Designed miniproteins, single chains. Designs and how they scored, part 93

Each design is a single chain, and the fold is of that chain. pLDDT is the mean over its residues in the fold that is shown.

## One batch from the design tools (miniprotein)

Design m3441
Fold by ESMFold2-Fast:
Structure m3441 (fold): chain A 92 residues (1-92)
Amino acid sequence: TREQAVQQVVLAILLAGLYFSVINRNTSEADLRAERDALLAHLSTVFSPEVVARLQGLVDQAIAAAKAGDIDRAVALIDELTKLVLEELKKL
């Protein structure tokens, strides 16, 4: 429970960083990559490689949607990512 609570706070901060970078149309590709890499690096310390691969797929889809200007799709993908992260965290 304590470990889950700590990871939930850290992951919430990293997910919020990705979310705000995605909704801001002025965010550089370098900043989007930095947010992606920070989130994935932390996820790799918490979850199995199989779980990380699924989460990475959603992150990459969200970034692709943001780059295409489809912010609504990018936000929906981050919401799906957040739900999956919280579900997997409860299994720890």
Scores: mean pLDDT 84

Design m3442
Fold by ESMFold2-Fast:
Structure m3442 (fold): chain A 73 residues (1-73)
Amino acid sequence: DSLASHLEIEIAIAEQELKKLEPSASAEGQRYLAKAREHLAEARAALDAGDLETAQRHLSEAYEYLKKAAEAS
């Protein structure tokens, strides 16, 4: 599988984790989820543009914010 296919799958997984955390998130958790959402949107845009390095960077940032959201909840 190509790197683009791998990133597509990982972004989809991160989007699912965000949706799973959203209903029970604290106020602090909601702030971290907002940052994760911003980075996932940027990762999608970069992937659509063929900028795989930028997509990977934003995906990594999104996962860090998802971890913080889970810890804050």
Scores: mean pLDDT 86

Design m3443
Fold by ESMFold2-Fast:
Structure m3443 (fold): chain A 86 residues (1-86)
Amino acid sequence: IEITPVKVEKNADGSRIVTATVTAKEDVEKLYVVIEVGDRVHYFELGPLKKGDTVTVTLEFPDRDEPVKVRVYANGELVAEAEAEP
């Protein structure tokens, strides 16, 4: 599993959009993406992926300057992490 750099974009109303792209380097039966914004945790359960498949996860959150951390779990194991500043 690979994560491309996490992107955080600010809308005109101050809300933020986090985008994380995950690429499967091997077949995965279960993929989970966890996005943490400060002390808030958002969980995304994704279906099975085949080698070379790419999935993009997007989360919109209220206007606040909090660090964003993305963790990816494949078959219950932590396989990748990335961080971005808002």
Scores: mean pLDDT 73

Design m3444
Fold by ESMFold2-Fast:
Structure m3444 (fold): chain A 93 residues (1-93)
Amino acid sequence: NARELLRKGVQAYLEGKYDEAIKYFEEAVKAAEPGSLLRAQAWALLGDVYEKKGEYKKAAEAYRQSAQDYRAIGDTALAELFEKKAEELEKKA
């Protein structure tokens, strides 16, 4: 379910259907287990879409949630990457 929603969101994102992609990624976040790889990926992709739309505050929030989930699974490198992305976007908001 969460993986299928993530796949549909990625397809919509690649097609430039950003509002549709957001809906799928939001549902993927809700369907995924807290602290899971799938939820970390869904949050990161949600951040990417918000950034494409110029919604920097929402993008930063999504990247911070992704970083928390990556840290929960021990992926410190990706956690730090998304924390830095959030910090840069917060400077633009």
Scores: mean pLDDT 89

Design m3445
Fold by ESMFold2-Fast:
Parts: structure tokens; C-alpha cells; sequence
Structure m3445 (fold): chain A 58 residues (1-58)
């Protein structure tokens, strides 16, 4: 899966309010070294008040 594909998945998860899916995408992006996708997910989780989940990605 490309970083662009993960970013599109993250955008869909944000639109749907699917926090669990967003966390999974963030972990996958971090594992693959996709910095932009990881930052997008982290910001979305922080905006949603899920700071513990953001810490899990750091």
C-alpha cells in the first residue's frame, strides 16, 4: 500500500468519525515509515481529543 492510499483511507476515516480505523492507519503508516500519513492521522486524532492515541504513534 502506498502513502497516498493510506492518506485517502485516513481521510475517509476522518469523514466517518471512525477513530479505531484512523488509529490502525496511523500505526501502519508509522511501521512503513510514511511520515506525512502518520502526521495527518496524529493531527486528526489530536483534533478529536484522542491524545492517548497520538502518544501511541509517537
Amino acid sequence: MTEEELIEEAKRAIENGDVDKLVEIGKQAKEMGYTEATRLVGKALADAGKLDEVASLA
Scores: mean pLDDT 78

Design m3446
Fold by ESMFold2-Fast:
Order: C-alpha cells, then sequence, then structure tokens
Structure m3446 (fold): chain A 55 residues (1-55)
C-alpha cells in the first residue's frame, strides 16, 4: 500500500540520518552534541514530511 511505501522510505531516511551523524562524529567533523542536534532536526523534517502519509 501507499502507507507501507511511505513507512519504508521513512525508515530508510531515518537510518541515513543516523548513519550520517555517526560518520560525522567518527570523522571529527561534529561533536556528539552537534550530531544529536543535527539528527533531531533532520529526523523532525523527515517525520513531518511523512506524517501526512502515515495513518
Amino acid sequence: SKEDEARKKFLEEMQKIADEAQKLVAEGKMTRDEALAYAMKKGKEVFDKYDKEVA
């Protein structure tokens, strides 16, 4: 269903955000606090984007 597709894409985008944040910390480009703020901001954007499609 469309809801299943949206859920799959949501999970994939959330995983990419987590992977990117971890990579940036590992590479010394972000602190843990900065990575947390980044992940929360990006995660909220993804959540808001897909919230309307998930029911």
Scores: mean pLDDT 77

Design m3447
Fold by ESMFold2-Fast:
Structure m3447 (fold): chain A 93 residues (1-93)
Amino acid sequence: SEEDFLLADAILYLLRGKSYLENGDYEKAIKDFEQAIELLKGLPDSPETRRLLKEAEAFLYEAKAKQSIADGNVDLAEEYRKKAEELRKEAEK
């Protein structure tokens, strides 16, 4: 189904984004996580989709936090880290 393709693509963007994040390619990680979020928003509401959305958003904020450090904005980085932690905690439920 179209939903199966959207989910598969979202997972691929999440995995590639994680790889970019680990390698310090923060701008590429941000773009991949943003794309994963848009694809996940196209899926019907379900516990799995809600969990994946929160996880993708948490990774997005982690990547933004690391990019903010690279840009010299430590206060913004702390705000993004806090948001990532909140989203990860929510994804566990």
Scores: mean pLDDT 88

Design m3448
Fold by ESMFold2-Fast:
Structure m3448 (fold): chain A 80 residues (1-80)
Amino acid sequence: QAAEDAAVQTAADGIRKLAKELGLRPEEIVVGELTVTADSATLKIVIHPERPLTPEQEEKAKKGIENIEKAVRDAALAAA
């Protein structure tokens, strides 16, 4: 489905960028189940770092996750 494909691609791109920005390995960013409906897209993202994050990394992680979730939702809705 076009909406699911757009959401998956957007999530993958965002996660790679966020991992690079935080200095983490991509596997330290755990992606939960992507749920796409006609009206919405929901993605759960959890970071399990090998080392505790600094306060600056925590803030970047929170904003990065919010940006990815928004981009995924926007991409899914635009493709639907």
Scores: mean pLDDT 74

Design m3449
Fold by ESMFold2-Fast:
Formats: structure tokens, sequence, C-alpha cells
Structure m3449 (fold): chain A 93 residues (1-93)
């Protein structure tokens, strides 16, 4: 589900990507749910919906830290993406 969503995301088909990531949230285990939340944040970020992107990144980081530990590469990547998002929000002022 997440991999198919990534294909749609790369094609710029954000609505289809969101549908697949939301399905992954409903059917996946906790790690799959966290990855789906990261991908939802990434889609909203690309759409310029920075507030929604921030919420999804925060939820994903919380789940990933719980399941994989705070030093895991996926957690670090999510934190970097959140930081970049917050910088973008500041620059747009």
Amino acid sequence: LVEKGEEYFKEGKYEKAIELYEEALKKGNEVEQAKALLKLGEVYYKQGKYEEAEEYYKKAIELLEKELGKDHPEVIEAQINLGLLLIEKGIEK
C-alpha cells in the first residue's frame, strides 16, 4: 500500500497517494501506520499544506520513536523533514 502510494506521489497524483496512505493507516501494523503518516505529511508538504504536513510528521515521529527508538534512521529523517517544513513556513512570511 505505501509503495503503491509512493508511485502515485512520484506521478503527482496526490489524491490517489493520500487514499492509499490512509488505507495503510487502517490496515497496517504500528510501523506501517507510522510510515503512512510520514508519507501523508510529505504529500501535504508538496501541496503547500504546511499545517497538515506538520501534524502528520509529529504523529509519525511519535509512533516511530515508540516502536523503533529515537535514534533510528527513520525517526531522524522524519525530524529533519519536520525541521525543513518549519523553516519553509517561516520563509513564506
Scores: mean pLDDT 78

Design m3451
Fold by ESMFold2-Fast:
Structure m3451 (fold): chain A 64 residues (1-64)
Amino acid sequence: GAKTSAAQAAAMGAAGDAAGAATAGYEFNRHSKGEQKKWGLKAAEAGRAGDAAAASKYGQLAND
């Protein structure tokens, strides 16, 4: 679900895997709507930037 994709994006971003983080973010975007899409995209972006704490926070918001 959305939480899993956001967590994967965060982990890949922290590891420096921008391509992996992008893929996880893309898959999340295909399967979520409304507010979840907004927060999930922020989580993916934070993951790509290597900000695991922000990615985790936004990933939690995406599940609400």
Scores: mean pLDDT 62

Design m3452
Fold by ESMFold2-Fast:
Structure m3452 (fold): chain A 70 residues (1-70)
Amino acid sequence: MAKENVEKAMKYIKMAQVALAKGDLDLAREYIKKAEEYLEKAREAGAPQGVLDMLEEQIKTLKKLIKEKE
């Protein structure tokens, strides 16, 4: 269901934020990849566009922060 994929994407975004805060850039990148995977599954399952845009923005911000720490 779209809701389950949205919840998993949010979980991995949060885990990526925690990994980044701890300085574990490799783990943060892995969690971002998982978040992107569930974001695409949520899109395929018909999640609302506003929710998809929110998740995509959060992932984009995390990718930018990781690049700044490299």
Scores: mean pLDDT 84

Design m3453
Fold by ESMFold2-Fast:
Structure m3453 (fold): chain A 72 residues (1-72)
Amino acid sequence: MSKEELAAKYTEEGKKYLEEGKYEEAIEKFKQALDIDPNNEKARSAFLAALMYVKDKELRDEALKYLNKIEK
């Protein structure tokens, strides 16, 4: 499986969690996609969309810190 295919798989799994209202699990899947392909635009867009639904400040801050690490 290519890095692009694996990142797409995790992105789709994250979207399913998002549909279920499981925002923490969704963010974790999007992080897994970005760990494989940090420049994957679909995974980045999905990650940012998931953050709009996260009310937990600690989880949101951790996710933003992760994004800053992969952006240089």
Scores: mean pLDDT 78

Design m3454
Fold by ESMFold2-Fast:
Structure m3454 (fold): chain A 69 residues (1-69)
Amino acid sequence: ASEQELIALTEEIAPIDPAFAIAVLEKLNKPQEEINAVLQKSQTTPLTPAKLSGYAEKKAKAEALLAQL
């Protein structure tokens, strides 16, 4: 539940902050192939103003979820 929500938030954040996304996935002990898959998707995902305006809230929620795991 919480891990799946954190991964979903990380995928949403990855196009904006790939370094944060990598750090979260590494802390979750995800294999390098899963990290690479998220990064590949992030490179093909267009950044929109709507995604950028939600970034701080999504990052804060991801950090809170990560702290609980």
Scores: mean pLDDT 75

Design m3455
Fold by ESMFold2-Fast:
Structure m3455 (fold): chain A 88 residues (1-88)
Amino acid sequence: DLEEEKKKLEEEIKKNPSAKLYGELGTIYFELKEYEKAIEYYKKALELDPNHPLAANLYLLLSKAYEKLGKKEEAEEYKKKAQELLEK
């Protein structure tokens, strides 16, 4: 249940914010087709830990969300950022 998972993630973030939890919340919003909210939370995840091993995955998710919004240039930029991080 996406709504139950969202509520659980929001409570955990309230207590102890982390890049992982923001990324998971962004993915719930993506599945709910709330792409602007998904982008917001993926960006928050990257702000907390821009060098996280999963940062490349977050950039790919940002690219996908921007594609859903028809923002092809932003989608391509984030896809390239993901590729650059794969050297880590």
Scores: mean pLDDT 83

Design m3456
Fold by ESMFold2-Fast:
Structure m3456 (fold): chain A 86 residues (1-86)
Amino acid sequence: KLEEAIKEKNVEELVILGLNYLGEGDYEKAKEAFEKALELDPENVRALVGLAVAYHKLGDEEKAEELLKKAKELNESGAESTEEFL
């Protein structure tokens, strides 16, 4: 449970880092940050959404759609927010 809290903190920090890179226009670094978050938590909806946005900004719409579909399957609420971003 403590290990889960540390994992969640690291995932959240990586998601925030990815969002900051998206805001700066550094889509490659944003992608790396979200990929690391998903390495720690493959089913993290926020990381999947963030990675989808990064792929969309990089012009990889096929991967963006795949990640959005995965996020939607895991969490309908998360998928709804994701569709609004893209």
Scores: mean pLDDT 75

Design m3457
Fold by ESMFold2-Fast:
Structure m3457 (fold): chain A 75 residues (1-75)
Amino acid sequence: MEEQRAAAREAVDEASNGKDIVTGEQVRKAAELARERGANLSDETIDALAKGAEHSGGMTRDSVADILAGAAEGE
């Protein structure tokens, strides 16, 4: 949990270039970076999360990090 959240937050910050609002494409990039850092995320989960963020018009970095960490635990 803690390690997944730390990896997700770091990946989100990197993918968003430090911006507060993260787009669907940036969520996909963040999820891929988090996976490389040890998060257990499938391609299907990453695609679903990226599409969800796109429908919302963007999400905050903290929200994306929490969602990615939760999704990684679920897999």
Scores: mean pLDDT 74

Design m3458
Fold by ESMFold2-Fast:
Structure m3458 (fold): chain A 80 residues (1-80)
Amino acid sequence: MLEKAAEEEIRRAEELERQGDLLGAARSYVSAGLLYALLGELEKAKELFERAAELYREAGDPELAEQSEELMRKLIEKAK
């Protein structure tokens, strides 16, 4: 179930990105990253958080980019 939810968030992010909604796409990538982190797929989670941070910076919101990067770091470090 969580893997399907994560895949759905990626699909939503890709659709929002195609529509030019960079903030919406970034939020969906963060949600997918959180779900993959819960599944223990840390490399995939990291890639999704990095993509979200890129989109937040492209949208002109470096603070949200920094927050998503910090969340990624905390989740990955706790898994070690």
Scores: mean pLDDT 84

Design m3459
Fold by ESMFold2-Fast:
Parts: structure tokens; C-alpha cells; sequence
Structure m3459 (fold): chain A 77 residues (1-77)
């Protein structure tokens, strides 16, 4: 079976760096909300269920996360 979400990155000093996300074809919706300069809320919907995660990121990892989410949203539209 294909994974719902694949995560690649490194954890350094309690902060996620070089974060890369890949969303599987069974994902129905994904969105990201910038809560603060170093915090993003990720929401993923699949199989009629919604999952939310609060992530602490470097500015660089935040930009990558937002780009990965936007790419997935364009693919799902």
C-alpha cells in the first residue's frame, strides 16, 4: 500500500530543518497555516478523517513545507 504521508528532514536543537513532505494519492485535502514565524499547523484529510500537526520549523524548512503543500493542493484540484 502507498503511504499517506512521507516525511524527510532533520531535527536539530528541537527544530525541524530541511523538511520535505510527500503526499500519497489517497490524500483528499492538505493545507498549512503559519501560526507564528517558527510554527506551522499542517492539516491532512484522508479516508474521511482529518489530522492536524503543529510543527516547529526554521524559516527555510517553513518555506519548503509551504511549497510542498501548495504543490499537493494543485495536484488535488
Amino acid sequence: EEPVLEVEGELKDGVLRNLRLTFGPQVDAVEAEVVSPDRVRLTVTFGGQTFTADLRLTPESREQLLADVEEARKRLA
Scores: mean pLDDT 74

Design m3460
Fold by ESMFold2-Fast:
Structure m3460 (fold): chain A 74 residues (1-74)
Amino acid sequence: DEVAPLVEQLRDERDEVREEAAARLGELGDPAAVEPLIELLDDEDPLVRVNAARALRAIGTPEARAALRERGYP
């Protein structure tokens, strides 16, 4: 399972690890990543938030689109 290790990396203490994991989850497009990525929209690091928003747009489920809209993302 490619998604499970990346979801674990979304909780890493290092911003660069969370940034990369969010980007890869967006490339995979697996809806199992949507809930963890929504949590990252509120991350302390602005690049993590940007990558999470980009990933959610790429996955494109109704839940992902709603979370982005509620937080003012295009």
Scores: mean pLDDT 85

Design m3461
Fold by ESMFold2-Fast:
Structure m3461 (fold): chain A 106 residues (1-106)
Amino acid sequence: EVEEWLERIRKLQERIEKDGRVTPEDLAELWELLKQAMGLGPKGIALALRFIGTLVDLALELGVPFSSDPEEVARMIAAAPPELQKRFLEDVLKILRDLEDLFRES
C-alpha cells in the first residue's frame, strides 16, 4: 500500500519536472495523494492546507475567484506570468517532496 503511494508520488514528480509545468491531470493526482495523506493524521492535513494556501495565493496574485478544480487551476496558471508559473511549480514540487517523506514515515 505505502509502496504504491510512493511510486505514484515519484512518477508525478518526474512528470512535472520533465514537462516543466503542472497539468490538470497532475493537479487531480496531487489532490488524490493529499486526500490519502489526510488519512495519515495531522501532518497530512497540514500538507493539504498548505496546498490550499498555494491555490489561494495564486487566485489573489491573478485577481480571480478561488478554485480547487484541476481544469480551472491549470487555466489560471497557463494565463499567469512566467515568474508566477515557476513559483507555483516549485511550491507543488516542495509539497510532493514533503508528501513522499510523510508516506515513508508511515
Scores: mean pLDDT 85

Design m3462
Fold by ESMFold2-Fast:
Structure m3462 (fold): chain A 63 residues (1-63)
Amino acid sequence: MLSEEELIRRVADFLVLVGRLDEAEAEALIARSKSREELADWLVERGFASRELAEELVSPPPL
């Protein structure tokens, strides 16, 4: 299972790959996000995802 820091990094990298963030915005997101919950809140606030989608993106896949 990925650590929270690795998960946040992977989500930020993915958002850069799909053109939703630039690299500077991704680094700022990584620096400010201390938990999965903060990342999910940020994604919803910026309009990148609904609450449900943001929670799914920051959660590990169901086993």
Scores: mean pLDDT 71

Design m3463
Fold by ESMFold2-Fast:
Structure m3463 (fold): chain A 62 residues (1-62)
Amino acid sequence: GREAGLARLAEATGISLEQARRVVDAYAASEGEGREIILRLVSRETGLSLEEAEELFAEALA
């Protein structure tokens, strides 16, 4: 669910839960290339694949 996804994103990135919520909200407000940019940044910062980063955002939005 949302809280579990947010916790995983925060742990993977090293940011706080509050910062993770803001990043997820920014992702949700974005579309197409905007979302792609956020996914690529998270992938780079965490070492996760783009697919794994997308799964974290999907879980945080559920």
Scores: mean pLDDT 79

Design m3464
Fold by ESMFold2-Fast:
Structure m3464 (fold): chain A 67 residues (1-67)
Amino acid sequence: TAKEQAQVIAARGASEVQKALDAGDIEKARRIAEETVEELRSLGQDAMAEALGELAEKWIAEAEEKQ
């Protein structure tokens, strides 16, 4: 289903954002988050896109506050 496909995309995107942040690449993390949100929206999964976007923004903001 589209929801199952979206769950895989969201999990992959979240993992890639975390990897980029662990590497100190905040710009890459932001781009991955934006791309993942766009893909989720393209699947009509707006609620999941918003949830992932908010989560990623929290992670990015925390990383930026440290440096």
Scores: mean pLDDT 84

Design m3465
Fold by ESMFold2-Fast:
Structure m3465 (fold): chain A 89 residues (1-89)
Amino acid sequence: TTLNNLGNLYYSQGKLDEALACYQRALEIRQALGDTGPSTATTLNNIGNVYYSQGKLDEALACYQQALEIYQALGDALGVKRTQHNIAL
């Protein structure tokens, strides 16, 4: 949560590399804990947003697709809708 929030702060400031580092660290911690819940999906979606902002469209799409799979497995209709919107950009 804290690393994801710090990543969000860096992203809002246009500090894309710093945002990416925070989100990747949050993802590593979540994966080490076996967390495949909403926090992991949100972090993947945020990593996708950073890659999209950097013009790394294939990497962004891969992250969004992983987030979408998690939201679909959880039945999170809002998470699915938001992630589909990002893929359509």
Scores: mean pLDDT 82

Design m3466
Fold by ESMFold2-Fast:
Structure m3466 (fold): chain A 81 residues (1-81)
Amino acid sequence: MDKEALEKALESLKKAIEALENGDVQTAIDYLKKAIEYAKEAGLENAVIVAESALRDAQQGNYEKAIEAAKEGIKLVEKAL
């Protein structure tokens, strides 16, 4: 797997969680989109699926579910590093 892409996916997921916890929904959406692209570059399909779920939940106003999904994404990326 592309380690640099995995590290960027991890950073983007962490920043998305921080933005959601601060109520900055647009910033969180932007970081979730970046996390999806980096997870795709890394070939980590399970992290792509989870990050896409987090993005949908954030867009629908389900911020607690979005944070939970993004945290699961972090665990998947960390296991691949």
Scores: mean pLDDT 87

Design m3467
Fold by ESMFold2-Fast:
Structure m3467 (fold): chain A 56 residues (1-56)
Amino acid sequence: MEEEERRKRMMELISETARYMGLGIKYLSLGDKEKAREYFEKAQEKGDEAQRLALS
């Protein structure tokens, strides 16, 4: 049960990471480097959380 819940949460974090990466790329393509950086930072935070969960 706990492993299944962990896997589900990890997949959610991975999905959120992908979404923020997509937004970062979109804003970068629009020339908004500051907003792109903000979304890439959010993606990194979600990715780090997923990594920590995978290692715990």
Scores: mean pLDDT 82

Design m3468
Fold by ESMFold2-Fast:
Structure m3468 (fold): chain A 80 residues (1-80)
Amino acid sequence: SEDLEVQKLVQAAKKMAAIPGMYEAVKEHLEQDPSAGLQVALGMILLALGKFEEAEEYFKKALEQAPHLKPLLEKIKELF
């Protein structure tokens, strides 16, 4: 189920946001490999931290590379 996979992604992001240094590690990895998937991952971590405006910036960058992710990002936002 797509909804179950989105729920798994959201739970993983919440767990990652709770790990000290994980935000910085993902951000550094994104600087070396600026993929849409890593931009979504960093955005989800920021949502889990309550940093909604910063999360939206990374989601916009992801959509610039992969516009087809828009429905997935809307579902992710609904689960936070």
Scores: mean pLDDT 83

Design m3469
Fold by ESMFold2-Fast:
Structure m3469 (fold): chain A 62 residues (1-62)
Amino acid sequence: MLEEELAPLTPEQKEVVRKVAEALRIIGDKTMEILRLLKEGKYEEAEKLAKEANEKALATLK
């Protein structure tokens, strides 16, 4: 648990950390699926999924 590491942050800083963590979670989940598609030789599907994951992560940070 990272509660002690978040304790000195302001509410605004904690919100930014949560948004970044959510964006990283989205990327992480999609990265595993992208790697699976690459292993299966589905390069076009992997590229499409990577673009979609990047767009969703950027939207979360705004």
Scores: mean pLDDT 73

Design m3470
Fold by ESMFold2-Fast:
Structure m3470 (fold): chain A 65 residues (1-65)
Amino acid sequence: SIEMELNAGMVQMALAAEGFDARVEVRDGALVITVRDEDRARREELKRLAERVAKKLGVPVEFVE
């Protein structure tokens, strides 16, 4: 849906503001974030930020490697 695509864009922009070039996709009503190898050292920071934004938007978030 357009709403979920907007939510994905908002999460991606928040991550980009902190220097993460992560891809955020919509799958089965959830936001799926692929954690890149380059972001491995800051993986916990990326996940905390993404979870915080997703919680405010009221959408489920999942992480894949």
Scores: mean pLDDT 83

Design m3471
Fold by ESMFold2-Fast:
Structure m3471 (fold): chain A 58 residues (1-58)
Amino acid sequence: MAEAIVEELRREGLARARAAPTLDEKLAVVGATAAELAARGVPREEVQRAALEILRAA
């Protein structure tokens, strides 16, 4: 369950980051995705990993 939620939010974050036209907007999307994951109780280490994956792929 928790892993499925992380994967879903990561995919949504990646799609939004890819659609963002500037680096600043991509960073804002990554930050918003990280905040949502943290709010759902995802550990900091996993949140940081997901954020970096989105940045590297976008």
Scores: mean pLDDT 78

Design m3472
Fold by ESMFold2-Fast:
Order: structure tokens, then sequence, then C-alpha cells
Structure m3472 (fold): chain A 76 residues (1-76)
């Protein structure tokens, strides 16, 4: 259903906003960013039946970059 996709996209947009704020110096947003990434990974695992994958520093960086690129494409 469209609801799950819309909620997923809303979380991705929020992650991109938090990542931008952190890069601009607001380190108080780091716990919220981490929580949203963990929630997204859990939701993906539940949808696809894929085992929960531990958050590595590299994986977090790749997810943040992918989210930023998705937001940039949508803002154009």
Amino acid sequence: SNKSLDEFMEKLERIAELAKEIEEGDLSKVPELKKLIEELLKEIAEIDGIPEIPLTEERVKELVEGVKETIEVRKK
C-alpha cells in the first residue's frame, strides 16, 4: 500500500534534513538521526523478511548520502 512507502519517504526526508543540520554544526541532532536510521532499517527488515543488519559507520554514511541525493533530485 502507498502508506508504507509515504512513511518511508517522510523518514528519509527527515534523515536528510537532520544530516544537513549536523553538517552545519548542530550535533544535538545526532541521536535523532541515529534513531531514525535504526527505525528505517528495522522497517526494511520487516517488509523484506531480511535479517536485521547491524549499523556500521560505512553503512550509515552510505544511507545518509543516498538520502541526500534522493532529496536533491526531488527538490529540482
Scores: mean pLDDT 67

Design m3473
Fold by ESMFold2-Fast:
Structure m3473 (fold): chain A 59 residues (1-59)
Amino acid sequence: GMAARQELLKAIGELLRAIGDVLDAELAGDQAALAEAQKALEEAKKKLDEAAKKVDETQ
């Protein structure tokens, strides 16, 4: 349904932002920021997987 597709798009957006944060931290050489950004990236990947499964189950 529409709600599942909206959650998928939100999850994709969160993933792209998390990837950007990882790259920015690596370019800055900020090890603490890199560790936090990597945690956010893993969480975003989990949300994307869950959102994709909901789209498949409701179609």
Scores: mean pLDDT 81

Design m3474
Fold by ESMFold2-Fast:
Structure m3474 (fold): chain A 74 residues (1-74)
Amino acid sequence: MVELYRQLGDTAEKRGDALYKAGQYRLAGNNYLAAGRYYELAGDPERSRRMYEKAGDAYEKAGDLDRSRRARSL
């Protein structure tokens, strides 16, 4: 179970990174948010927090300040 959540987090993070590089910031933020939740379920709070910070940055670049603030508060 835990290892599956880690793998799902890794996949979501990689998708987020690719989308961010492509300038698709809203979709990148969504994938980073998903990765953060999976890492949290995997018992990795440090990776989870890093993903939530990346989600906040991505949403901010997308002009979505409300989602950015929510992601950073997690």
Scores: mean pLDDT 86

Design m3475
Fold by ESMFold2-Fast:
Structure m3475 (fold): chain A 88 residues (1-88)
Amino acid sequence: ATPREARGAKLKYENASDEIKKRMEELAKQAERVARDLAEGGVTARASPIVIDEKKGVEWAEVESEPGPHLDRPARVEFEEVIGKEIK
């Protein structure tokens, strides 16, 4: 299976502002860090790519893990931010 710890922010729109681009990178880094920390603890973890909801102008990144020796259930962490709303 292909490992998926984190997918970087993927800008769908070329005209996104520099500030929005930096915020997407920050969200991706946060998701990757959480996935890495979970993996270092022996848990299979992956970060979802940033999800873009054009209707709401909301984007988020998710980190999901499967139950491991020290977890009794899957762990999920969401990083929500209003990004992409300035993109036309």
Scores: mean pLDDT 46

Design m3476
Fold by ESMFold2-Fast:
Structure m3476 (fold): chain A 115 residues (1-115)
Amino acid sequence: MEEIRRLAEEARRLVEEAAELLREALAAAGEDPARGKALLMRAAALANRAIELARKVAEMGGVELAKEVLEEGRERARELAAEAARAAKEHPGAAMAEGAARGIAAAFEAELEEI
């Protein structure tokens, strides 16, 4: 139980960090495209790590905790994708952040369908 909770907490932290990097990438859109791209790549890497940890949590019997982590990640990524889509209407550079956020949301959704 302790190990399951610890891994779930680590996964949640990675979801929070990925969301923050997506917000930073969106803020960098139009001013520093290279920084924006680097932040999006880091966000995707952290999101993938969160999914790996959630999968391990589910395999260890923590299915509900894994679902909570994946649902939070999906929701945060969907919200950021919608925000980036709105920003892209005024700043075309935000379209890259929208695509990345949608991809991350799809990855969380795919994992949710498997557990």
Scores: mean pLDDT 88

